# Designed miniproteins, single chains: the designs that were tried, part 41

Each design is a single chain, and the fold is of that chain. pLDDT is the mean over its residues in the fold that is shown.

## One batch from the design tools (miniprotein)

Design m1396
Fold by ESMFold2-Fast:
Structure m1396 (fold): chain A 80 residues (1-80)
Amino acid sequence: SELEEKEKKIREVVLEAVEKIMKAKTQEEAAKYAREGAKKIGEITGVEVDVSEIDTMDKEQQIEKLIAAAMQALNKYYEK
């Protein structure tokens, strides 16, 4: 199923982004990985992710925002 393939890709993107954010040595580097993850989620789902506040967030907030964005993007894809 194309839907199952998209879910798998989104899960992989979120897990990779979370790992990179947690391992980031600076808040700037963490924000970069959060934006990269959000961009990839948007590319997979066609739903743009708002990244305007990522630079003001700590690592926990960045991770929570990515997970929320992934769930919202998937919900939009399932809403038919």
Scores: mean pLDDT 79

Design m1397
Fold by ESMFold2-Fast:
Structure m1397 (fold): chain A 83 residues (1-83)
Amino acid sequence: SALVEKAAEAAGTIVGAAARHGNAGITQVISNTSLEVLSGLRAGTLSAEEAGERLLKTVESAGAPEEVKEVARKEVEKLIAAA
């Protein structure tokens, strides 16, 4: 679906931002949450809002740099708007 494709793009952008900062642990945690969120969206068990909330909470709890947090906020806003 278009929503799942948009979520995959958003997740990829956030993971890419984390990877550029060189912390493999933070990148892996965000990647794991991204896969969970995409699976939930495909199954219809998560809304776009719930998916976005999980991504934002994961980025915050992982202690990602502020630049990565800002990327996550923008991408989640776009994801929710696309739903």
Scores: mean pLDDT 84

Design m1398
Fold by ESMFold2-Fast:
Structure m1398 (fold): chain A 95 residues (1-95)
Amino acid sequence: MVKLPEGLPEKFAVLERRVSKPLSAEEQEALIRMIASVLGLLPPGDEGSEGLARQAGRLVASLGKDQATVDRVVELMRRVARGELPPQEVIDEAL
């Protein structure tokens, strides 16, 4: 069975529930794809992996309504892509 880090699935559930008004659909898609690429969850054409990537995108949307907050998370995701931080730290920062 798949086993995520402690607290990760709970934090995702809380964030999804807390989102009042998400960003535009186009912006969410762009962020989800970027996050999916960094996490390696979105191989070409695999719908199963997209489910997890979409949850990560909702995480970014839940951080705030202003672009300053979104830009901060995007910057953290870029650092994850370079191997500077673990993906879990970005999720923790979103809370």
Scores: mean pLDDT 48

Design m1399
Fold by ESMFold2-Fast:
Structure m1399 (fold): chain A 68 residues (1-68)
Amino acid sequence: SMAELEELALEAVDRVAREGPSEAEVDPVKAATLPLHVRALIVRRGRELGLGPAEIAEALNRTAEAVA
């Protein structure tokens, strides 16, 4: 459901904020499979937590991998 996907997104952002980003390359194709609403949620939440572009990209990638 959308609510479950939103929860996965917030968990991914919070984890990146706590642990830092991995060295893994972000796959833009996988990130693009996320609904625009979910991608926007990750960006907004990431900015609120003070995350930079690399950390936000990691959160997008982790969310996409979690729903595969």
Scores: mean pLDDT 77

Design m1400
Fold by ESMFold2-Fast:
Structure m1400 (fold): chain A 94 residues (1-94)
Amino acid sequence: MKYLGPEKEVELEISKELAEKEGRTDLIPDFEKAVEARDVLVEIDPETYRKINEADINKDYKTSREIELEVLRKHRDKLTPEQQAFLDLLERHR
């Protein structure tokens, strides 16, 4: 995964572990597809992705998530069906 810092990679691994612990292993493939969605975002809108990275560096994860969600929503038609399903999940639990 491009442009994810080590902290975000650890967050993904923790999310997988928590999903297993809580019996939500159904979400694990969606977490993997979310990582792929960020790679598509880099190609489609590199300037906005730079802003997401700046927010992450400043540990402003709320702003980072809001920007990411907005851009993925804007470019929904360019996402795979699995990535779109994960976007819909994030929108419900924003």
Scores: mean pLDDT 62

Design m1401
Fold by ESMFold2-Fast:
Structure m1401 (fold): chain A 80 residues (1-80)
Amino acid sequence: MEEEAERLVQEADELEKKGIEAYKNGDFKTAAELFKQSAELYNKAADLYRELGKDEEARQWYIRAIASYILAVGAELEAS
């Protein structure tokens, strides 16, 4: 479960990086989708850390998920 949470974080980090690249290239639609997917994976990782009793780690990844979601909303507004 902890190894699964770590893998989800790594995948989320990669998606967020691709989202930033897409945003910089003016591909706001793709950026929004990537940031949203990243936020969902950070949230899933946070849920797993919470289930393991690692509340500090869970809190950090929930905050990161919120940040990625804010980026997604911003990109969606640019895409419209």
Scores: mean pLDDT 87

Design m1402
Fold by ESMFold2-Fast:
Structure m1402 (fold): chain A 53 residues (1-53)
Amino acid sequence: KEALIAQNQAAVEQLQAEIEALRDDTSVRGQLLLGVLTLVRNSTQYLIERLKA
């Protein structure tokens, strides 16, 4: 459990960095990718909370 939580925390941090790298991309593709990455980050964070329970 602890190892899975740590791995998912690292994934959230990586996703956050990728999201911030896309902040200046105003193209439709960049906006869509930003939305998808945000959704994946939030889903991973939710999974971490479930693993802690």
Scores: mean pLDDT 77

Design m1403
Fold by ESMFold2-Fast:
Structure m1403 (fold): chain A 97 residues (1-97)
Amino acid sequence: SAEVEKLKKEIDELKKEALKKIAEAKTKEELEKIGKEFVEKMLPLAEEMLEKKAPKELQDYLLIAAAEIGVELAKKISGPEDQPDIEAAEAAIEAAK
């Protein structure tokens, strides 16, 4: 329980930092760098969760955070043709919470 709450807090901090950087980004190159940085930070945590068979709640929490970051990145680089897919992804994320 205490360790799960600690990991959720770490995920929340990573998500908060990602969303702030995405909001402030002005170029596609900045967005690509942000995306790469967060994959590099989240991938080891996801691998550890899989190896240790972490509770589904914690795994879902990380996946939802990663999906929310992915949607915000997509919004910054996407055209009008991508809008229905972005809206569907946002609806799926809210339903998963």
Scores: mean pLDDT 78

Design m1404
Fold by ESMFold2-Fast:
Structure m1404 (fold): chain A 77 residues (1-77)
Amino acid sequence: MTEEEFDAEVQVALAEIQVAIAKKDLERGIPLSEEDIKWLEETVKELERLATRVSGPLRADIEEVIADLKKIIEKNK
């Protein structure tokens, strides 16, 4: 595993946690704040950057998390 691949795996894990927290809050009737939306948008931007630098299963994982984040952002914007 390269440093870049390790960083990408960490970012994916953190983004998956962000998705889980956002979904939990929404399920409990807690709306996402403008700051929460901006934080998710920044995460998408970083993941899109990382996706261009990795391949294979890791890239697929990144693209899946990006899709989940974008879905949450668009529904709550």
Scores: mean pLDDT 80

Design m1405
Fold by ESMFold2-Fast:
Structure m1405 (fold): chain A 69 residues (1-69)
Amino acid sequence: TADELLARLSGLLARFYEAALAKGIPVDHPLVLEGTELYNEGVRAVRAGDFEAAEEVIRRLEELVRELE
């Protein structure tokens, strides 16, 4: 559902920021801006009802979080 996808996106963004903070990466770093934009893209896809696009963005954000952790 839309609520489940939004919850997954929010959880991934929180994990991403925690990992960046733990590594001392500043909030204006290109990597942090990329993660934030992926989250925004995912939210837009959910709002548009494009759940396939939302799942693809979630997959990309999960990969980015995994590489940072």
Scores: mean pLDDT 83

Design m1406
Fold by ESMFold2-Fast:
Structure m1406 (fold): chain A 78 residues (1-78)
Amino acid sequence: MDPETIKKLKEQFGVVRLEESTLEDVDLSKVAAIVLIDEETAVVIMADGVGYLIRGKENVEKLLEYAKQNKIPVYELK
C-alpha cells in the first residue's frame, strides 16, 4: 500500500496501527468501521483504532455484506 493511502487512513479515520490480515483472523464482532480502498482491498477498523488490511474481491464482498447486516458504517477512501 502506498504511503499516501496510509496517511489518509490515519488522518481521516483515526487508524493508530495498520496491519495486513486475513478475514478469518479478524474478530468481526469488534469492528467499528470499514474503509474501501478498491474492489479488492478494504481496511477493517477495530473499536481500539487498529486497522486490518483485507485483500481479495470475495473477502471484500463478504465484509460489505456483514457490514450491511450489522449496520457497520462503510466509507470509501477518496
Scores: mean pLDDT 81

Design m1407
Fold by ESMFold2-Fast:
Structure m1407 (fold): chain A 55 residues (1-55)
Amino acid sequence: TLKDKLIKKLQERNLSEEDAVKRDVCAVCLKAASITKEIEGKEYKLCENCYNELE
C-alpha cells in the first residue's frame, strides 16, 4: 500500500512518521512539495517525484 511504501522510505532516511505529517516540505526528500496526499487520515506533503515512486 502507499502507507507501507511511505513508511519504508521514512525509515530508510531515519525520519519519523509523526514529524513527516507536520512538514511543509516533501515528507521523504525534504525538498519543495507540490502534492498533498491523505493516507489513512493523515495528510502528507510530497514532491511529484516521490509521489510517483510511491505508486
Scores: mean pLDDT 76

Design m1408
Fold by ESMFold2-Fast:
Structure m1408 (fold): chain A 85 residues (1-85)
Amino acid sequence: MDELAEEALKLAKHPEARELLEKSIKEIKENIKDPEKIEEITVETLKGMLEIYNKLTDPELKENLRRATQLFLEFADLALREARA
């Protein structure tokens, strides 16, 4: 789990995306036993990432944002599975 979170943060080139990921990862870790809260944080993070994505014109930055978001989603999925177990 921690490795996926670290990789997402290291990969994210956009400053706003990095800040959003840092906040979201911290909030998920603080709510690790609350599956509903993890889902809420994940959805809110995806909305924020989509807003950043829609402002970008550079295809390389768009691809970078998609990849960082994918790693975040893998982290969030693992956290959600542990919360539900």
Scores: mean pLDDT 86

Design m1409
Fold by ESMFold2-Fast:
Structure m1409 (fold): chain A 99 residues (1-99)
Amino acid sequence: MEEELDAEIDRIVSELVERGLITPEQAEKVKEAIRKLPFREEVISLMREALELGHEKLLRQLVDLLIDVYENPEIDPRTVEFDLGALALALAVFRVMDE
């Protein structure tokens, strides 16, 4: 299960690089940030759904948040969780409106 999550992280991040949303250097920071988060499964799920819907703006916001987590190790995890919740809500609204 953990090995499957690591493979999924690698797949998602590779897709972000291929779409030009991040650089290969930023990809390593994003992977490390996800691995350090206690709610990484939720992050993976959100990124996968945003990729499937083609919501580039949300993907860029997720990448920016993850890079901020990587560069600021003292960041409060509750603040990150709140921001992820807001992005998840935005994606849910976008999904309903895209129907």
Scores: mean pLDDT 77

Design m1410
Fold by ESMFold2-Fast:
Structure m1410 (fold): chain A 79 residues (1-79)
Amino acid sequence: VAEQVAKELKALAEDEELMEELREALASSTNPDHKEQGQLALEAAEKAKGKSEEEVLELAKELTEELKKKIEEKQKAKA
């Protein structure tokens, strides 16, 4: 749910240590899907810095829809 994602984005934006751990995990990952999804999450968290809860919720909705589209496209490509 987008509200749950918004809460996680806000927590990441407020916690530089968690963001740094995510950056390191993405840099060491050889899985292109993990790199792409994680990069989108990091970008959303950076945009969430200094934003209101309502603005972060909008970012979370956009991120959720983008991830859904990418997952669906990959499923169709395999079929």
Scores: mean pLDDT 72

Design m1411
Fold by ESMFold2-Fast:
Structure m1411 (fold): chain A 72 residues (1-72)
Amino acid sequence: MSAEERELIEETRRLAEEAEAAADDPEKYRELYGRAAVLGMTLALVTLRGLPREEAERLAREAVERWLAAAE
């Protein structure tokens, strides 16, 4: 794995731990869920498409923002 992939996996693990700790706080859980969605999509774009982390994060944020807007 690249250094970027390892870092994203570790960040995802930390967010999962934070989400578990915040399971009884729905507002905090929603915040962490949004961050996890961006990281998960970034990891997929880096791993499957070989995109640089910065470009992958931009695309992931755009996709998650559109998804959240549509969920209203």
Scores: mean pLDDT 74

Design m1412
Fold by ESMFold2-Fast:
Structure m1412 (fold): chain A 72 residues (1-72)
Amino acid sequence: SAAAKARAQEIAKENLMNDVPELYLLRFERDGNAEAVKIVQELREELKRNPDLSIGEIVRKWIETMERIRAL
């Protein structure tokens, strides 16, 4: 069970760093929200520069990013 939890966390981290940004970029691009696209791209590059971030840190950055987009 400990090994299964570690594997699930690794997959979750990869999804948060790659698949989740890609999904939001596609959605905001379809909506014509160029500022939201730019904000998500900035977060994606920040995550790419910091591969050692914990899941909690990545989630916090995502929450802050979504709050920033809502404020547009």
Scores: mean pLDDT 84

Design m1413
Fold by ESMFold2-Fast:
Structure m1413 (fold): chain A 60 residues (1-60)
Amino acid sequence: MSVGELFVRASEKLSTLTSPEFEEAKEAFKRAASRAMSPNATEEDRRELERAAKELLALE
């Protein structure tokens, strides 16, 4: 799965995760996405986005 596909799927899942226990993972994803979308984003920022998105997608 590409980073773009992973981002889209995680973003869709973000709106369905309403439980307070998921708030930390949701915030981590939002921060990682903000960093990865920066024009100065590093490879590490993109890896953090991938990790945060995968963590969100694993929450079922």
Scores: mean pLDDT 77

Design m1414
Fold by ESMFold2-Fast:
Structure m1414 (fold): chain A 94 residues (1-94)
Amino acid sequence: SLEEFKKTLEEVKEKIKEAYEKGDFELVESLIIGLLLDAREIIESIKDEKLKKEAQKLLVEFLEELLNEFPDLPSSIKRLIETEIERLKKEIEE
């Protein structure tokens, strides 16, 4: 469900925040990669195109929020997030 998806995103964000505050950027990267893989499986399992696009939009908003709240992320992690945002936005517009 979209509600469960939103909750999962928020729970992962709290873990990212803890790792970021500790300067554990290897853990931040692992959490982001894990989230992107899990989110892809969830989104690809959605049969309804409208719900699928809404889940994709939620993921984009979440990823944009991560870039805004954690400006000191290493460039490699920022590029990973920005690349996924661009990919998702192209899929949403199709």
Scores: mean pLDDT 85

Design m1415
Fold by ESMFold2-Fast:
Structure m1415 (fold): chain A 64 residues (1-64)
Amino acid sequence: SPLDEIIEYTREVSKDLSPEVQEEILEQAKFAYEVLSKTHSPEETVRITKALVDRLAEDAKSRQ
């Protein structure tokens, strides 16, 4: 499913971060998916959520 794809992607992108930060990013990704899926196609929802995850992971890495 699109949600499973986002979960797998989020885990891979955040794997070198602390477990606490990994969980925070994953919850943000799930929330974004729920909101976006109401007004966007499945493909657009996945694309936008992955871009958000990339940004959150990059920000977390820059603070370490």
Scores: mean pLDDT 87

Design m1416
Fold by ESMFold2-Fast:
Structure m1416 (fold): chain A 78 residues (1-78)
Amino acid sequence: DLRKQADAMAALARDAVLNGSEEVREEIAKEAIEGARSLPSLSPDEREAATHVVRAVADALEEAGYLEEAERIREALA
């Protein structure tokens, strides 16, 4: 169940961004940008699931005050 897995991954990524170390946050932000760039190579269902996780990372970064990192991820999704 891709949707259920995406929801769980989004929750874990959000927690890691908000409560993790700077190193963890930087790595997650990098992975989110790479994930956004790989979206065109995925099936429609996989793309929807991956987009949900990537957006959750951007939202968590924005909530934590890392506006530039969040914007970079949103730009990669465009």
Scores: mean pLDDT 82

Design m1417
Fold by ESMFold2-Fast:
Structure m1417 (fold): chain A 100 residues (1-100)
Amino acid sequence: MLSPEELKEMLDETIEDLKELAKKDPKKATEELLSLMESIMQYMEENELSEEQRKVLLEFLKRGIELLKELLPQLSPEEQKKVEEFIKKVEEFMKEVEKE
């Protein structure tokens, strides 16, 4: 498993790659970001993580929400609704994780 610092660097690069993809294909960037964020949330629920690893993943989810909000105006109304429902799910998950 990656160190918290290596994990942060990899996730930071992933966000930048998704931002570049969003300039060319906002829908594909959104779909990839949703999939990645869901995978990270599932991983956090299924695995015991260090405090440092948990903080890195929570910070990634916060950055993911911000990128989703930036992408929202470029999506169809149907896709916007799906993204808004997902953002709410992520925000509720983060609140529960931060209580632990």
Scores: mean pLDDT 83

Design m1418
Fold by ESMFold2-Fast:
Structure m1418 (fold): chain A 68 residues (1-68)
Amino acid sequence: SLELEINRLSQEVLEMMEELERKAKAGEVSEEEARKRHEEIGKKMDEIDKLSKELNDSTAPKYEEEEA
């Protein structure tokens, strides 16, 4: 279900953020690489938002539409 996917993605994002900080502190990734990975995490967070909207849209009848 979408709920399970959202939960899994959220967990992965948290793990990625922690791993990024650890590797940056250890000097395994440059600040530039850390910045790029931060962008990837941001994109995943946007996907979580989209999945959340889909879940709401599929489970309840909408009486007012938002511009897509």
Scores: mean pLDDT 74

Design m1419
Fold by ESMFold2-Fast:
Structure m1419 (fold): chain A 100 residues (1-100)
Amino acid sequence: SMEEKKLLILLYVIVAVSSAYVAKRSHESGQDELALKNAEDSIHSMQRAIELLKELGADTSKLEEMLKKMKEKVKKKDYDGFLELAEEFRKEAMKIVKEL
C-alpha cells in the first residue's frame, strides 16, 4: 500500500542519517574503513528511498542531485559535509512524503 511505502521511505531515511552520523564519528576516531562503510550504507538507504518515492510518482530530481553531492563528499572524506547533506536529504524526503 501507499502508507506502507511511506513508512518504508521514513525508515530508510532514518537509517541513512544514522549511518551518516556513525561515519562522522568513525572518521573522528581514525576508523576510516568503518567510516567509508557507514557512508556507503547511508547512500544505499537514500537510493532505496528515492526508488520508493519514484514508485509513488514523486519528483526525485532534487534528492538525486543531493545524493550526487554526497558521493563527492565521501571521495573527499568530508564526513561533516556528508552528514549535513544527509540531514537536508531527510528534510526534503519528508516534505515530499507529506505532499503525497
Scores: mean pLDDT 91

Design m1420
Fold by ESMFold2-Fast:
Structure m1420 (fold): chain A 97 residues (1-97)
Amino acid sequence: MTYRTRARFVGDGLSAEEGERVRERAEATARQIETRPDIRVVGLTLRMETGADGKGRLVMEVELESPSAEDAVTAARAIGAGAGLELAELETEELPE
């Protein structure tokens, strides 16, 4: 049984330079998590959006797979925390065998 967790993290008021540092931290944390036999990092995307107030908003989207939904969620949260971003959305689905 495999679960896929998709998580969206946000950082408001960050500059492009700070965004690059966030990317480096997120990628480093994702690499460490990928060394675990029970976790696979499917995707990690970082982009700058315009927020509702017209200011820059950094958005990070992470996709992870694990035989444990709890472990996938915990790993996704760890990547967000390592990057210094706040969790905005998180969804987990069971993949067909």
Scores: mean pLDDT 80

Design m1421
Fold by ESMFold2-Fast:
Structure m1421 (fold): chain A 87 residues (1-87)
Amino acid sequence: MTDEEIEKVREAAKKAGLTDEQVELLSEAMRLPGEEGLLVAYQALSGLTKEQAEKVYEAIKPYLTPEQREMFERAYKAVKERLEKEK
């Protein structure tokens, strides 16, 4: 993923309502391989409500590679399951 593509993800995440700290975690997840990227993506999304996590994922989805999309889908799924248990 190029730095320009990561910057587009950062812009989309900020517009979706992420804090600067959450945006930086998301950017780090985009640069990390496999399981490490998944864990950082989970951390970035874990502070969000279900609706916020959905908006963020939809906003960044067009800028993700197929591998990054799978990673984010796994992280998003884990966040959704956790949020449903906390109700």
Scores: mean pLDDT 74

Design m1422
Fold by ESMFold2-Fast:
Structure m1422 (fold): chain A 83 residues (1-83)
Amino acid sequence: MEEERAKMRKIKEMMASLNLNHFGALLAGNIVLGLRHPDFEVYAPLVRPEEVEKIRAMVEQLYAEGLISEAQYNAAMELLDKV
């Protein structure tokens, strides 16, 4: 439980460092933290390409550091390809 809290803290700090706008933060939260967003198809086109690339780089770094599973990484990259 403390180990999971430490991982979540690191993920949140990494997300905060990206300085994402509202829609970029929604995309990052949906993809990285597994949050359910019923309006994904509505807000995804509003995310700027530069923010999509920042989120992609963060997902690659999270996987490299072992903070997310291979399944989470693959799901995240598939969703990013649809934006």
Scores: mean pLDDT 74

Design m1423
Fold by ESMFold2-Fast:
Parts: sequence; structure tokens; C-alpha cells
Structure m1423 (fold): chain A 78 residues (1-78)
Amino acid sequence: MDKILEEAEEKLKNGIALSEEELEKVKKAIEEAMREHIEREGLSPEEREELRRLMENQIKMIETRNELLKNNIKLEPL
């Protein structure tokens, strides 16, 4: 699971856009990692909400970065 996140980060660092399938796998990996952490640590409702926000922010950052790369690729053929 962690390997999917590492491979995605490496691609994004090298300016390579993720496919829709790869992006979905990354989102699922982040959600699963956060859910496992929340369940195992016995966190308070406030701490769970903070982790949920961190997860949402991480997903949004990856989506935004990927969208910017896709838009740059789409504009080059023009």
C-alpha cells in the first residue's frame, strides 16, 4: 500500500501526471492508512476530525498537482 504512495509521489516530482486509475489507488491508500490509524490509536472525536482534514488536504493537493500536470500536457499539442 505504501509503495503506491511512494510511486505516485515520485511520478509527480518528475512532472509525470497520474492516470485516473493511479489517482484512485492513491486516494484509497491514503483513506485506508488514515482509517487504520484512527481505529488503532483510540483517538478522541476532535483528533479524528483533525486527521480527516489532513487526509482531505493531502488528497486535494495530489488531485490539484495532477490536474495542473494534465492541463500542461493537454495545452502542449495546441
Scores: mean pLDDT 73

Design m1424
Fold by ESMFold2-Fast:
Structure m1424 (fold): chain A 70 residues (1-70)
Amino acid sequence: VELTSLGESVEKKGGAGESGSASVSGKAMTKENELLEVEAKAEGEGGQAEAAAKKTVAEAQEKAKELLEK
């Protein structure tokens, strides 16, 4: 059952037996691996890194919004 479910998931991402572009599927997987690695590392480092990152992003967004407003 898990094997069947995993097969369907792969089809959604790249399409097993797809005649399209296999390079696109490979690129998408590489990008996802990078995101997963960053998320896993952030969780491993604890909440402090996550809080700091969120604060930095929020400040950058507010700054951009004020610049656009003005």
Scores: mean pLDDT 58

Design m1425
Fold by ESMFold2-Fast:
Structure m1425 (fold): chain A 72 residues (1-72)
Amino acid sequence: SREEKIELLREYVEKKAEELQQEITLNSDYEVVLVYLTLALLMEERGIPLPEGALSIEEIVELLEEMEKELS
C-alpha cells in the first residue's frame, strides 16, 4: 500500500541521515517522498545503485505526482 511504501522511504531517509551524522524530522508523507527522490536522483547521477527493495525513481515520481494532485 502507499502507507507501507512511504514508511519504507521514511526509514531509508532516517537511516541515511544517521549515516551522515545529521538529525532530521519529517512531519509529512510528501516531505518523505520528496527527500527520498532527491537522494535517489543524487545516487543515480553518481552511478550508485539504489538499495534492494527500494522504489525506483519512476515509481517515486509517479507517487509524488499523485500526492501533488491530492494537495491541489
Scores: mean pLDDT 74

Design m1426
Fold by ESMFold2-Fast:
Structure m1426 (fold): chain A 79 residues (1-79)
Amino acid sequence: MKKGLGVLQQAITLRPGERVTIKGKNGELIIEADEPATVLVKEDGTVRVFRGRVRVTAIKGDQKKTLELRAGEEALVEL
């Protein structure tokens, strides 16, 4: 609820099976954890994983893109 709204360089901790939705300018990011995870999401859509493993799904209109990220990995997901 609180961490998925108005995110500016926010660290998010997820349990296995948890999902966080982050709203961007032209779409949304859905971050799902398969194991205990800690991620940082920046305003530009950059997702960095500090711990664990997450699945990041970007939705923009009818376009859908999915990435898997592990600890130490980062990706820019444009919205």
Scores: mean pLDDT 73

Design m1427
Fold by ESMFold2-Fast:
Structure m1427 (fold): chain A 101 residues (1-101)
Amino acid sequence: DVEARIQALRERLDREGRELGERAEKEAEETGKYAEVGLKAFVEAAERAGLEVEVEYLDENGGALVVARDAEGALIGAASGPSEEAKKIHAEYVERLKALL
């Protein structure tokens, strides 16, 4: 059944996404790169610095982690906030990137 295979793939990607988010959160905590600022201010600062912004963890119960990485993939900073806010801010960031292409 194709639908069962698609569902299994989605569940696998969701699990892998959660694992990546947990690893990024731990890395931010261990390196002291967790920012005590709002998500919008964090994303705007990262964008001005030329860093890549990703939402690596989304929790449907309200939690989200946003991370900023350099061109080599190194973690430069991270900030947490509500998942709905993170999703909106990241979508606006992606829209600005598309305008440059």
Scores: mean pLDDT 71

Design m1428
Fold by ESMFold2-Fast:
Structure m1428 (fold): chain A 82 residues (1-82)
Amino acid sequence: KIDEELKRLEEAVEQLKKLMADPNATIEDLRKALEQIGDLAEEALKVADENNDPEGRKRIVDLYGEAVDLATEAIKKLEKEK
């Protein structure tokens, strides 16, 4: 069951990577994508905690951390280009 939540989170991170490669993407688009990833991560963590799945929890935390790092770097690059 956690595999579905994890897959959705992974797909959202891939969409964020596509936004980072899109020259028309705005800082607001990146922030909204990260917010959606955060919401998905919170839901997935809730499912992992309810199922006593510490390995699933760790994978979710690692994926969310990757998304935060990627979005932060992309936003900083766009801020310098303005």
Scores: mean pLDDT 81

Design m1429
Fold by ESMFold2-Fast:
Structure m1429 (fold): chain A 67 residues (1-67)
Amino acid sequence: SDEESRRHGRALEEAARVLLEQAPVLGDEKAARLAEEVARKEGITIEPEDVEETARLLLEAARLALS
């Protein structure tokens, strides 16, 4: 639904913001786990088969924002 898409968008934006701030300290693997925790705090459950893709997209978005 539209609300779910907006929640996903906000969670991705928040995760990207946190990753941009903390990823240089944590490293990629821990940054991906942080992204999952942020999504969970925003009330979004990630299906097991989507976890890796979601983490990759978050890291890619953060990297592109820095470039």
Scores: mean pLDDT 59

Design m1430
Fold by ESMFold2-Fast:
Structure m1430 (fold): chain A 80 residues (1-80)
Amino acid sequence: SLEELKKKVREQGPGSTVTGTITVDGRKLTVSVTYGQARDGTWSIGVVVRDENGEVVDQWIETDVPPATAEQLSELFRRS
């Protein structure tokens, strides 16, 4: 799924691209998800969806907040 691809790219870190295939109503779509990072710490996810012929059918960019590390999560729970 798209959410699984987003999770994988976040786990691989900035500059990573993960490509996967999803099936919708019998159609095989190729999804490429790229994780970017700006110097100010802003993260972005770029998504490109291609059909079976390789034509781009959808694409967008979203601002992402990097997932909290175990250390950051522990800090949040200590600050309760």
Scores: mean pLDDT 68

Design m1431
Fold by ESMFold2-Fast:
Structure m1431 (fold): chain A 68 residues (1-68)
Amino acid sequence: SLEEQKERAERALVLLQLLGASAEAVEATARRIKEAGYDLETTRRLLREEALRAGLSEAQIERVLSLL
């Protein structure tokens, strides 16, 4: 459901911030995910792009994406 997709995306964004992404970057990414209607492929791509920008390791990126 859309509600479940939203909750999972929000949990992934929280973990992304805890692992080192800035609050501003997380907020901007959250807005883009919402504008895309929480589409899984777009959400995964946007989270991966921001995690890479924040300098997260492959293991950390997979941990964030595992929440989706």
Scores: mean pLDDT 89

